# Designs tried in a protein design run: designed miniproteins, single chains, continued (3). Part 11

Each design is a single chain, and the fold is of that chain. pLDDT is the mean over its residues in the fold that is shown.

## One batch from the design tools (miniprotein)

Design m8348
Fold by ESMFold2-Fast:
Structure m8348 (fold): chain A 77 residues (1-77)
Amino acid sequence: SSSTTARQLEEFLRGASPEEREGVLDDAREEAERIPDPEARQQALRHLEQARRALEAGDYELAARHLTQVQQIIEQA
């Protein structure tokens, strides 16, 4: 479920190295950039930007929620 995914991702991000967090963002960005629909792509990239800012602020719960939304948009595209 999306709730379970966000919680697992939050736990991972909290214990991850800066390099591992960067890798998650880079992978998500690469997938989002491949979305053919411009509106869906913009929505995914906007959530990714919010996730990046949350990680920089140390807000792993918020980062995980935004990354989960990016994943949902990718899966629906």
Scores: mean pLDDT 85

Design m8349
Fold by ESMFold2-Fast:
Structure m8349 (fold): chain A 110 residues (1-110)
Amino acid sequence: SEFEKLLEEAIEKIKEMAKKLIEMIKNNESQEKILELFYKQDEEIGEILEKAAEVATPEQRKKLAEVAHEYQEKFEKVIEMIKNNEPKEKIIKEIEKAEKEIIKKLEEVK
């Protein structure tokens, strides 16, 4: 279905974002550059999820909204950790955890 295709696009974009963020953190890129990449990728993911909601059934839309809220909460925590200059290993672990949990939940919405 178009809905499943859009969820797959969102999943791939989340994987790409997580990979790029982890690489930038490992390479000691500036906080400004890391946040710039995050906000750009986050906007693109949001646009895909909005398109998915438009073609979703009411039940799928409700489940998708719940996952979108958890995505926002988990990555907001990651952004706060970056802004607070927390240890790289801790930030990377939280990104990997957020990615794994959100992808699992998006797969379950299909």
Scores: mean pLDDT 90

Design m8350
Fold by ESMFold2-Fast:
Structure m8350 (fold): chain A 67 residues (1-67)
Amino acid sequence: SAIEQAVAAAQAQAERLAASLSKLTGEPGTGTAEAVDENTVRTTVKAGDVELVATTSVENAITNGSL
């Protein structure tokens, strides 16, 4: 489904950001993506004391995320 593809794309991006933050902070990084509703995906990236949260529409994630 579109939401599953969008979540998978967002998860991959969150993991890349987590790896980058892990290198910058020296702390383990974690990245997660989840569906908020049928049309919205939320990503959360943490490393040490740094936390980033972003929301993206499924259509925007698919169009710009190559899925």
Scores: mean pLDDT 76

Design m8351
Fold by ESMFold2-Fast:
Structure m8351 (fold): chain A 93 residues (1-93)
Amino acid sequence: MDENVKKAIELLKEIKKKIKEQYGDDPDGLEAIKILDEIIKLLEENPNNVKEILELLQKAYDYIKKAAEKKGDEEFLRELGKKLKELLDLILS
């Protein structure tokens, strides 16, 4: 497995863990976790399918944003944005 793909998978697992801890009881949080699992599987099976991975990342972010906005977690969304930028740099490298 490519080193950048491996790092992207580990970062996604960290993001998933944080989402589960913060929003694991929220329906939008649970949908985001499901989509993150689909992205991890795609990175393991076909990391060159960048378009589908990016579309799923956008969908996951939209669900996370909905869950976070219900709780007023602006700081969490800001920190998530930083991790997503790092993830995009790994996927697009």
Scores: mean pLDDT 84

Design m8352
Fold by ESMFold2-Fast:
Structure m8352 (fold): chain A 70 residues (1-70)
Amino acid sequence: ETRVAKDGAEAVEAARQLTGDKFLITGLKNGKPVASGYADTREEAVALAERAGRLWEEGRVDEFVITSVS
């Protein structure tokens, strides 16, 4: 499953709600990927989303794409 989040709080919530064995979180600015991270657990995915939220607060990302895979 894939979800798009417009800010760091939505990215954290998406990571909490998604089910799967692995997670990919990508931060974009002006539609271009500027940061990405892989997580093997939901706990790691939430931590990545929280860290990525700081990039959003700094204006370095405009949105996030969170994907869970089985």
Scores: mean pLDDT 78

Design m8353
Fold by ESMFold2-Fast:
Structure m8353 (fold): chain A 68 residues (1-68)
Amino acid sequence: GGISDLLDPIRALQAELDALQAQLDALRASSPTVTPEIRALEAQIAATQARLQALQAEVQEMAQRLGE
């Protein structure tokens, strides 16, 4: 338990965001309009960012409690 248990899922979510952003950029470069695939990637990015922020907030709260 603790902060170390959250580092691996945080890194995995960061890698997922990088991959999704690269896919989104490629689709935007190849498409003149917002397609359903682009909208789906934007939704996945938003959901993954929310999960990452929640885990980062938990790490921050744990670090703050240990640092006080």
Scores: mean pLDDT 80

Design m8354
Fold by ESMFold2-Fast:
Structure m8354 (fold): chain A 78 residues (1-78)
Amino acid sequence: LKELILKKARDVLAEAVKNGASFEELEYAIEQLYKAGLITKEQYEKLVNTARKAYELAKQGKRDEAAELVKSALDEVM
């Protein structure tokens, strides 16, 4: 059921970014995916870096672009 959980995480994280989630909240969620064994350490590091970029885009008002960045990064993990 890894694919189903990652698909739901993708949708939840993208929505969170659009709704002004903090970088710390995004990082925590990605860390839970890593601790659950759903992503590798390398994927975790890449996703945290992407979450930081998405957070910065959302702060600039580019919320849809930020959400798409998160969706794309999680699609690469699946």
Scores: mean pLDDT 85

Design m8355
Fold by ESMFold2-Fast:
Structure m8355 (fold): chain A 103 residues (1-103)
Amino acid sequence: SKEELLKFVEEILKPYAKNEFLRDLIESTLRRFQIELDSAKNKEELEEVIRRIADEIVTLKAIQDALDNGDLSKEALEQLRAKYKPFGDEVYKRLLELYEKLS
């Protein structure tokens, strides 16, 4: 169900919410994800919403590491996003499996 997908993403993002800047981004991301899930009319649109949130999770994780390392250069962010792509792919897969199981 859509509620279980939202809860799964919330749990992944909770550790990053300790940073005040990331907390606001996370809250905005979760609100948009909920709206997009509610607005998805078919399976194709839902899969695209899930893909977007997985990519955004990778971006948030990369931003957190960049902030911790004090290097916000485009090169550093791109390297961190590449490093976390397998994590994002696993999140995407698990969200799709969760959706199929709860459908």
Scores: mean pLDDT 83

Design m8356
Fold by ESMFold2-Fast:
Parts: sequence; structure tokens; C-alpha cells
Structure m8356 (fold): chain A 58 residues (1-58)
Amino acid sequence: RQNDMADLVRKLTNDQLQLVGVPQQDHQAVKEDPSILNSKYRGRFDSLLQMAGLEPPS
């Protein structure tokens, strides 16, 4: 869900964002608009979910 992704990104540290290849200058923008991860950093969402320990229940 869109809101779940926003909450997830807000819980992530700047270090976790940097580990998935989001540069420090973009950390604030990504936290404000998580859709940037899908458009600018394709495939980073799955890595961020795993790093945060958040997975949808089966």
C-alpha cells in the first residue's frame, strides 16, 4: 500500500537508504516522496523492505 511504503521509508535510517544506493543528497526527497524509489531507483524497494524487516504476511 502507498501509505505503508511512506511509513516504511520514514522508519529507515539515512545509512539504510545509502546501503541500497540512494545518495545522501536524495535521502530527504525519498522520505517525502517514496515513489522516487520506484522511478529513480528501480528495484530498491525490495531491498529496503528486507532491511527494515518488514514483509507482507503470507
Scores: mean pLDDT 63

Design m8357
Fold by ESMFold2-Fast:
Parts: C-alpha cells; structure tokens; sequence
Structure m8357 (fold): chain A 73 residues (1-73)
C-alpha cells in the first residue's frame, strides 16, 4: 500500500547524507533555548522543512522533518 511504500522510502532515505543532516539539525533544535532554536529553525527551512512550532508534538515535528528529508532524496 501507499503507506508501506512511503515507510520503506523513508527507511531508505536514512542512509543519505541529506536525510541525516536534517535529522541532526532537528535533534539539535529540540535541545536549544529560544535564541538557538530560532537559528536551527532557519537551517531547517533551507532544507524545506516547514516551520516547527512550540505547540507541535514530537510526532508532528518528526513528520515535518521526515517528509522534507525524504523529498531531498
């Protein structure tokens, strides 16, 4: 099904440098204070990640990041 195909594509994307960079920046964003978080958000925007809001759940943040990372592959 389409969901299974998307999951496989996401798994395959994990081996690309582009995917790893996006995930690394996202993990750094989750550790930073407000000022550094703003800088990390600008870096994520360069990779086509939609703005991550403070009210986003970790699952929603991961979905935005994974979708953008998959699109780079």
Amino acid sequence: GAAARAAQAAADARFTPEYQKVIKIANELMKLDDEDREKASEELEKYGVPPIREDDTPAERNAKISLAAVKKV
Scores: mean pLDDT 64

Design m8358
Fold by ESMFold2-Fast:
Order: sequence, then C-alpha cells, then structure tokens
Structure m8358 (fold): chain A 72 residues (1-72)
Amino acid sequence: KEEVRKKLLEILEKDEEGVQIGGITLVKGKDYVIELLRQEGVDWPDEELEEYIERSVKLAKEAQELAEKLKE
C-alpha cells in the first residue's frame, strides 16, 4: 500500500492538473475537454493540445489504477 501511495503522490506532485484533465477526458471524452480548454482561453495548436490530453489521459489512468489498489 505505501509504495502505491508514494507513486500516486509522485504523479500528483508532478502534474496534478494533467491528472484532472485526463480524468475529465476519461468521463466526458476528448472533444469535450478540447472545447472546455478553448473556452478557458487555451490557444495552443491542435496537435500540441491533443498530445497534452493524451499524456494526461495516460497519467489519469495510472493514478486511477493506483487509487483503486489503495481502496482494495
């Protein structure tokens, strides 16, 4: 449990916003998150934004798996 907790904290410490964006993407879908970020004033190129979202989804999946292991 402690190793799982430590790894989860390291992920959150490094990119808490990415974990949140990835989590929203897993629930609402990529198109929803792209629109949300554009509405919030994120004017990145589509390719860069898509890469960020894909990385965020991977990070969120890892964080969710670790969180589930903590719940047993």
Scores: mean pLDDT 75

Design m8359
Fold by ESMFold2-Fast:
Structure m8359 (fold): chain A 65 residues (1-65)
Amino acid sequence: MDEARRYAAVNILLVAAEIAGATVEIEGDTLTLTVSKENPEKAKEEIELLKEAMDALGLYKVEIK
């Protein structure tokens, strides 16, 4: 998969994470998704899907907090 497509996919996933109520932080090649405290179960489900998709892209190491 070419780099432009991977970056576009990551951007879409980051927007989805923000809509789900997660905070996104990037440090080097590590992307950290912090789940919202208000509705953690709902956010966690979305964030887990995003992590799986991002792992498949191989662009970042994804961590959930």
Scores: mean pLDDT 72

Design m8360
Fold by ESMFold2-Fast:
Structure m8360 (fold): chain A 69 residues (1-69, ends at bonding distance)
Amino acid sequence: MKAVLSEEDVELLRRGVTRASVNSVEKELALAEKTKNPAYARRVLDGLEAAGHDDLAAAVRERLGEAFL
């Protein structure tokens, strides 16, 4: 149950976004990096799912699970 993202959590998000090449989530990713707020991480993952990268988003969610628990 983390209220704040770690640097490792942000790196996982960045790698996911880079792999998917989804430009629409770049602002949410930048806000997640700057604020460390998990709300922006959720928006990034929602954007990956909306772009059709459901499996990639699910894999990132599993690795981030400790940050949201």
Scores: mean pLDDT 74

Design m8361
Fold by ESMFold2-Fast:
Structure m8361 (fold): chain A 76 residues (1-76)
Amino acid sequence: MEELRKEVLEIAREAGVDDKTLKAIENVYEKLKAKGKPVEALINMLRAVMRRLEALGKDEAVERVRSILEQVEKIK
């Protein structure tokens, strides 16, 4: 799961999401993970990144993050 987290952050940075926005998303991830919900934390982070990328019109980056989200959602 940590490798997927790093991959998503790199996709967002490559697509032009600013570091302040990425830190805000990471803070939400850390809070959910601390509550014992690491899979939910990662899913929420993926959805937050996708929403930002959609707002920026980065369609290719959205599809890359969607593919990762599908992999994570299969973890029961």
Scores: mean pLDDT 80

Design m8362
Fold by ESMFold2-Fast:
Structure m8362 (fold): chain A 59 residues (1-59)
Amino acid sequence: STSSTVSNLQSQIRDALDAGDTDRAQQLTDQLSSVASPDTAQRIQDQTDLSIRLQRQVD
């Protein structure tokens, strides 16, 4: 189901961010945008962008 795919992609995005792989996190977010509703895709994009910015500030 689409919901299962979205949840799986969200988990992979979190794993990529935890590993510091911002390129992979962005690619996974782009994939999620292709399968999720526009509202859900926008929320995840905003959260991913914020997480990347915070990682850059603390490193």
Scores: mean pLDDT 75

Design m8363
Fold by ESMFold2-Fast:
Structure m8363 (fold): chain A 70 residues (1-70)
Amino acid sequence: SQRDQIQSVLTSYTNQVNSLYDNWTRLIRQNQDDPVRQRQIQQDYDSQLSSLQSSLDGQLRSLGYFVPDG
């Protein structure tokens, strides 16, 4: 059903975001004395999170989830 497909997409997104956050936290801790590396890790995290959000929006729209256009 559409509901089951939406739930699956949301579950996948949540799992990917949690994995990304866990990896980011680990990398920041491993590089706590390297501010240049921390900045690179943060930029990579922000980029990957943005990509996941864009992917989620596309998948929900493909399932017929209509967001009112402003």
Scores: mean pLDDT 83

Design m8364
Fold by ESMFold2-Fast:
Structure m8364 (fold): chain A 74 residues (1-74)
Amino acid sequence: SQAQKQLQLLDDAVGAVRRGEITPEEALARLVAENDWTPEQVQLLRQYLAALEAGDIAAASQYRQQLKALLEQL
């Protein structure tokens, strides 16, 4: 599904951020450019990436779950 593809691209981008290959801002720019994200999805994506950069793993996990739920909406 489109949601599964977007989640895979998100996980790939997050992997690159964690490895220090790209910044969270570069990850956000690439994800938004390559996929049709809603404003709500983009807001959660920004919060998720910011939490990862801050090392707040608990907040990052919550934002990722919220983003997944939005992507899987009918």
Scores: mean pLDDT 78

Design m8365
Fold by ESMFold2-Fast:
Structure m8365 (fold): chain A 63 residues (1-63)
Amino acid sequence: KIKEVIDSLPEKEKKVYDLYSQGKTLEEIAKELGISVDEVRELLKRAQDKINKAIEEYLKEKE
């Protein structure tokens, strides 16, 4: 499930994704974590890519 994939992410990617899933903007996440908006965008992209790939593999295996 998605939660297990999120739990396997590097700590920074996991934190960024968790905050984004709560409806926070990239700017709010950057402020909370003390990093740049560009770094938030990159970490979020990495997290989303890993999660989407895992979901795609799961769906192909089940159906």
Scores: mean pLDDT 76

Design m8366
Fold by ESMFold2-Fast:
Structure m8366 (fold): chain A 69 residues (1-69)
Amino acid sequence: MSLEEIAEEIVTNTGLERKTALKIAEIVLSHDPSTPNEEIAERIVEETGLEFQTALKAAELAKTLVRLG
C-alpha cells in the first residue's frame, strides 16, 4: 500500500482529517515494526494533539495496514 492508501483507510475507520491521517502513517512508517503501539501513540499525540485513546486506535490500525502491504 502507498502512504496515501494507508491514510485513506485511517480516514475511513477513524473519521480523522486526511492530513492528520497522512502524518500518522508517516510516524508509524518511521518506527521499527517492533515498537509498541503505546509508544507510537504517544508520538502521534505530540505531533497532532489528538487524545491518547484516539491516537492509540489510529496507531494500531496504521501499523496493521503497513504490515499488510
Scores: mean pLDDT 81

Design m8367
Fold by ESMFold2-Fast:
Structure m8367 (fold): chain A 82 residues (1-82)
Amino acid sequence: SILQELIQEVQQLMEEYGLSPSDPLDEWVLRELSKRLPDLTYSSSGPGSSTLVVTIDSTGIEITLKRSDTLQQFIDRVQSLL
């Protein structure tokens, strides 16, 4: 499952960069994930937007995130779609 691959890549990236589950989901993390997973794209409505959308292009799945969300909250949202 692409969603299981996404969870594994998030966890792998956390180990590689020494990130905690409580650390914020920064845009550089999403940029790095999109390099590892070509099927993953992300968009925001620009500076000052409180929301960020992650899309799995092959499935059309959209995950709406808050800019204040943590890495664990992102993992939990992806798991809820399994």
Scores: mean pLDDT 81

Design m8368
Fold by ESMFold2-Fast:
Structure m8368 (fold): chain A 94 residues (1-94)
Amino acid sequence: SEKEKAIKEAIEHIERAARLLAETGDFQLQVDAALILMIVSLAKRALEKGDYETAIELVELAVKHLRRTAEQYDVPEEVREHIEKAEEALKKAK
């Protein structure tokens, strides 16, 4: 479905952003990346069960954590780009 594709697109951008954070070598960014990936893992499980409402809520939570990290730390510009693309994909899911 279009909603499922939008959720998957948002998840892909979040995972790419989290990977970029993990690759910085900064311990705090690596911890934040691990937390975000855990939330995304739960979102994927909700999506597999057809629970789109829970999947969307978890994706929104992951985006909020990414935004907070990007505001608090000097992150690569590509992280901000992936956050923006995840937010646009999430709007299509609603």
Scores: mean pLDDT 88

Design m8369
Fold by ESMFold2-Fast:
Structure m8369 (fold): chain A 109 residues (1-109)
Amino acid sequence: SPEEELRRLKLELALLYLDPNTPQEEIDEALRRLLAAEGVSQEEIDELLYSPENEGRKLELLTRVLVEVLRDPELREELLEALKEKYNLTDEQIEKLKERLDRFLESLK
């Protein structure tokens, strides 16, 4: 369904965005795919991604998607499992990551 596709694209973007080693080009490609799936035109996407004046708006959108994933219990668990698998994280490292993510969400209140 379109809703399932959007959930997958948000999860993919959040996973890439949380990794500080992800190249900006990969983050931009994932954001492009999400915006296209949401019905944003190619011209508007290019202006958002490649115009320096829109850097703040792009960061706000990336943060909003991360917050949406972290506030959805099912997507949050899928994100944490994907991070654990991709980076071979221990249970202790996952618990510390959960604490940091919860602190991040609390900072937005």
Scores: mean pLDDT 85

Design m8370
Fold by ESMFold2-Fast:
Structure m8370 (fold): chain A 84 residues (1-84)
Amino acid sequence: MEEAEELIRKAEELARKGTSEGAVEAAVLLVRAAEIAEEARAAGAPDEEVRRLQERLARAAALIGEAAKDDAEAVAAAVEEAVA
């Protein structure tokens, strides 16, 4: 969980830069954080901790979406590649 929280923190910082490159990099970090959250859930982590992390992921994703609204396709492509 701590690693996922750190990745989300870094993603939020990148999104705050307001660049398309920063938003793409932030999206990749969020995919990694989401994978860690899913693994923790599968391993029996408390529901409340998983929910809090997922809520924070959703907020960070919305922030990245706003920062990259003119380059949404690049963000989507980076997320797809990271998941694949």
Scores: mean pLDDT 73

Design m8371
Fold by ESMFold2-Fast:
Structure m8371 (fold): chain A 79 residues (1-79)
Amino acid sequence: GPYAEEAGRAAAEGNGTLARIYASKFAGDPDLGEVAGGTAYAAARAGMTPEQAAISALWVGGDKAAKAAYEMARAAREH
């Protein structure tokens, strides 16, 4: 959805704060958004695949964080 796309774009641009804000809107949960957005930002900076970002988020925030990190990392790779 549009929030995942915007979070991914912010992560690709190196804006971790904006990535977390949009991730929180996408996840519907500020705490989950912090985990997913932070993981997607780190993954984009490190050149990780969406799958690698999802695995990293899974251990910290569970399935919802993994799904959010995957979608945001995928969006980041397209920007």
Scores: mean pLDDT 71

Design m8372
Fold by ESMFold2-Fast:
Structure m8372 (fold): chain A 67 residues (1-67)
Amino acid sequence: MTAERIRHMGEIIAKHLLDAGMEEEAAKVREYMQEAIEALAAGTPGSLAIGRFTEAVHPAVKKLAES
């Protein structure tokens, strides 16, 4: 299900950020993950929830790729 997909992605990204020493970015990714899951529970379409989550985590993922 979409909520499981978002949770799985969020945990993987947060784990990589923590491994890179980016604790603040990891915490923000977990917050964005929770917001996306809550939006799904409130009836937001899965594609929109995934899109918003992906956009929100992009700066952290970009910083991780540049490290």
Scores: mean pLDDT 80

Design m8373
Fold by ESMFold2-Fast:
Structure m8373 (fold): chain A 92 residues (1-92)
Amino acid sequence: EYEFNELEKEFLVLLNIIHLREDPSISEEEKEAYLKAIIEELKLDEEEAERLRQALTDDEVLKELLKKLIEKAKENNDEELVKFLEELLEEL
């Protein structure tokens, strides 16, 4: 069983937010339930939780979160993750 580090957890959260944004079959109630589960699992505070909710509908908030993750990946010398996130940011 593989334990995810903090950077990998943040990456998976953003991938899930993008999936929720792009999948029209997921209802608003299901999106909120999913987001609540992530907030509880990661023990996010109210400010962090609100930023994730905003990222579901606000492209600029999503881009800001992706840019922050890119900077963390650069600090960790994860060149493959940086490239993947930069390509993802360009597609948005």
Scores: mean pLDDT 76

Design m8374
Fold by ESMFold2-Fast:
Formats: C-alpha cells, structure tokens, sequence
Structure m8374 (fold): chain A 71 residues (1-71)
C-alpha cells in the first residue's frame, strides 16, 4: 500500500538521521511512520527489526541500539 511504502521511507530517513547523530529527528520520523500506516503497524515493526539486524551485521551497533529504543 502507499501508506506502507511511505512508512518504510520514513524508517529509512530515521536510520539516516541516527547515523548523522540526530536522535530527535529519528524519533520524530519513527513516530510519523506509525502515524502514516496505523493499519500496517506489524509490517513496519517487522521492517524495523530487519533493519536492526542489518545494522548489527554491518557493525553499526550503536545505531541499531538507538533504533530499537525508538520502538
């Protein structure tokens, strides 16, 4: 769905914000992702879990930890 695609895009932007050290922007973007796709909460959470695993495998453990804290 368009709402799910927009929510995923917001999660990707939140990860970029975390990499740049902007925790407050990342938090706002994650909140906006869930607001954008409330009927797709489970799919958004699954995508976030997949991104956390990817970040951990890439050695971005601090970014992964901060992303986990936002959900």
Amino acid sequence: SEELEEAISLVDKAITALVLGDYERAKKLIDEAFEKAPEHREEVLRYIDEQIERLEKQGLTDVAKKLRELV
Scores: mean pLDDT 89

Design m8375
Fold by ESMFold2-Fast:
Structure m8375 (fold): chain A 104 residues (1-104)
Amino acid sequence: KSPVEEAEELLKRADQMTLDEMIEALETVISKIRELIAQGKVEEAWRLLRYASELLQKAIDKLEADPNATPEQIERVQRLTEELSRLAKEVFEKLKEKNPDLPL
């Protein structure tokens, strides 16, 4: 299965996931984004970033709705937010270099 197809399936069942499952899924997706960047598959990495951003938002929503959320869960979500932001900037810069007419 492609990483994009796997991320799409994760997003479809995200509402059934625990916060810990969402965090682990995000960590896996972020690792795959880095692999795609290293392979020069920048357009695929950009598509995967879109799904990762949606999954991250669902994780944040779940964290905010949970009065028993642990400091560790909060810290992991914050780290993922920062890492995803850095990867998004890197991918955007690489896409812009290849396609200067990109609307972003």
Scores: mean pLDDT 81

Design m8376
Fold by ESMFold2-Fast:
Structure m8376 (fold): chain A 67 residues (1-67)
Amino acid sequence: GPATTGVVPGGSGSGAASAAGNAGGDREAQLAAMKATEQGTGPATITRDGDRVTAVAGDAVGVGPAA
């Protein structure tokens, strides 16, 4: 189907990192999920579910908190 772009990715990237001042635990879980998906071959699908981030790449599945 036709795709429509209606999102404004602002400079919240740096703010998000700063907002996560206690990113120790969050980042560890997120990195673990990313490492799991890196072992997979091909494109990865990332889904956010509240406080969780699920990444699927072929047969590799990783899950971590949404930061």
Scores: mean pLDDT 49

Design m8377
Fold by ESMFold2-Fast:
Structure m8377 (fold): chain A 91 residues (1-91)
Amino acid sequence: MTPLPLADIKPFKPMPEELRQSIIRNSGVMIRLMAAVIDPSLREYIDQFEEERKRSIADLERAAAAGVISADEAQRLIKTLDDLVERIREL
């Protein structure tokens, strides 16, 4: 059940398709990193996770520059990715 219908919306800049696709890819990266913290067998892929982390950071910085997310939100997400990779390395 929909709790409330959408109100009148003013013209706004739609999300570019490239940024939308980046968000989908980055959610997959987060899920894989979280899985690697739990499953020791996934730690063999740490080099691949490092590459994916670098791409996700670049996408987040691009999204902040485009005004899709705030710079503070981008920094929080980058820190989460860094913390997950460091956690995998410590295990």
Scores: mean pLDDT 68

Design m8378
Fold by ESMFold2-Fast:
Structure m8378 (fold): chain A 98 residues (1-98)
Amino acid sequence: LEEREERVRAAVERLKRILAEAAAAGALSEADAEEAARAIEENVRKALEALRKGDRSTMAAYATAAALIAIATANQITDEALAAAIREAALEIVRALE
């Protein structure tokens, strides 16, 4: 469980770095990047709490919510490389929660 939680935290930190990079490049507002990061972190936190309880359906619901927030954010970005990086980072979070 600790190794899984560490992988999830690493994936979230990577996604936050990509969001900050998108904001620095002007592809996303700083406020939108911060809001997306906060919402993703909150959903991942709830997914990890559900995972610790053995509630796989609740974990999957929060993991899906985090992924959808990341995808919606990527869809606002016209830079295809940055959008793809955000989608890939979201997939890493979902895979780490498996």
Scores: mean pLDDT 85

Design m8379
Fold by ESMFold2-Fast:
Structure m8379 (fold): chain A 68 residues (1-68)
Amino acid sequence: SKDKAKAKIRELLAQNGEITPQQLKEIAKETGLPVSTVSKLYKEVKAELDAESARRLAELDERHRAQE
């Protein structure tokens, strides 16, 4: 399923910071999805993680401004 592929992508990014094309092919084989679909999910997960990081940084910046 797509959710299982996204979960594996998140785990690999958390461990290694990046995913190789070979690792994407392994996820495709394990989940039964086309490699093209897994590559799209990888881009989506990266965008989601970047948005989460930006949101956390904004929250910290707001608290810093309130303390000054």
Scores: mean pLDDT 75

Design m8380
Fold by ESMFold2-Fast:
Structure m8380 (fold): chain A 67 residues (1-67)
Amino acid sequence: SAAEREEIRRRTAELTAIGIGSYYLGEVLRARVLEYDDTRLVAEVETEKGRFIVTYDFVSGEVTVEK
């Protein structure tokens, strides 16, 4: 169903945010997806060092991390 596809999409976005956060920032305590579409993921990632905004551009493959 459309609802099941949306749930899988959201879980995939969350796992992607955790993976990127873990790679760039260390241990991820929390990840919150702020924006997710076919072109980009924007997520708030919380670590022991604070809270960061991670942006992954699916078109360019570029990752940006901001505090």
Scores: mean pLDDT 82

Design m8381
Fold by ESMFold2-Fast:
Structure m8381 (fold): chain A 69 residues (1-69)
Amino acid sequence: KKQELANKAVAYAVRAIGDLLDGNLEGAEKDIKELQKIAEEFRSLGYEEDAETVERIAERLKKMLEEKK
C-alpha cells in the first residue's frame, strides 16, 4: 500500500505541474486536493515523513496556483 500511495503521489504531482504549465488552473486545483488526501492517508498509516514530503509538494504547487490567479 505504501508503494501504491507513493505512485499516486508522483502521478498527481506530475499532473498538477502539467496543468499549471498549460494554464489549466481548475485541473491543477483538483490534482493538489488529491495530493492533500494522499498525504492524509500516509499520515493515518503512520508514514509521517512521507506525509510531510507530499504536504510540502502540495503547498508549493498551491502557491504557484495562487500566483496564476
Scores: mean pLDDT 83

Design m8382
Fold by ESMFold2-Fast:
Parts: C-alpha cells; sequence; structure tokens
Structure m8382 (fold): chain A 68 residues (1-68)
C-alpha cells in the first residue's frame, strides 16, 4: 500500500535518478518540484533502500515519488 502523499513510478530503461526526476516533472506538472535539488534529494531519501548507487537504476524498478 502506498501512502496518500506518494505515487509510484516504474523505471522504463536503465538510467540515473536525475533523468527520472526530470521525466516525471515533464510528464506531470504536479511534480515540477523534482526539477529542483531539494525535490531530487527528497526522491532519493524515499528510495535510498532500493538504490546503492543512484546513477545505476535498473529498468522495472518501482520508485516512490513525493507529492508537492
Amino acid sequence: AIPEDYDEYTVKKKTNLFEIAKEIAEQDPRYAHLKTVEGQIELYQLNKALMDLPDNIKAGTVLIVPRD
């Protein structure tokens, strides 16, 4: 179960956290804060248990995305 203040994003291709944050922000204006350093840090903190290296996120990984 995902808390009401969070959404899920499934990674489509092997990439890094910065590119994922940018893609989410471009797809949905509600996540425009993910273009900021603060938004990217929040995204990382919510998903740190899934990512030993934020530069190496595998396709099919489901990320928890913070709402504004």
Scores: mean pLDDT 71

Design m8383
Fold by ESMFold2-Fast:
Structure m8383 (fold): chain A 93 residues (1-93)
Amino acid sequence: MAAREEAQQARDETVEFGERVAEYARKLAEQYRAKGDRTMAYALENNALMARGLIEDGRRRMEAALKEGPEAALQVAEEYRERLETLKRNADL
């Protein structure tokens, strides 16, 4: 019973986490722009764009995987979660 609910929850949690990563990188980019560090601001803006791209691609792939089964959806959600966590770590300088 829980497997499908867990897969749907994992999808929503992964999307929400990605949104937080994008916001975090955007706020840091604003701070570095205020300091005049254009190189660092640009790198953080790219991290925000990558997070948004992962959210959009992840949504589509997780929805497709849910049609195949909850195990497939959980695997895809975990893959995108790890990629988003890597982007957040790269922003945590």
Scores: mean pLDDT 81

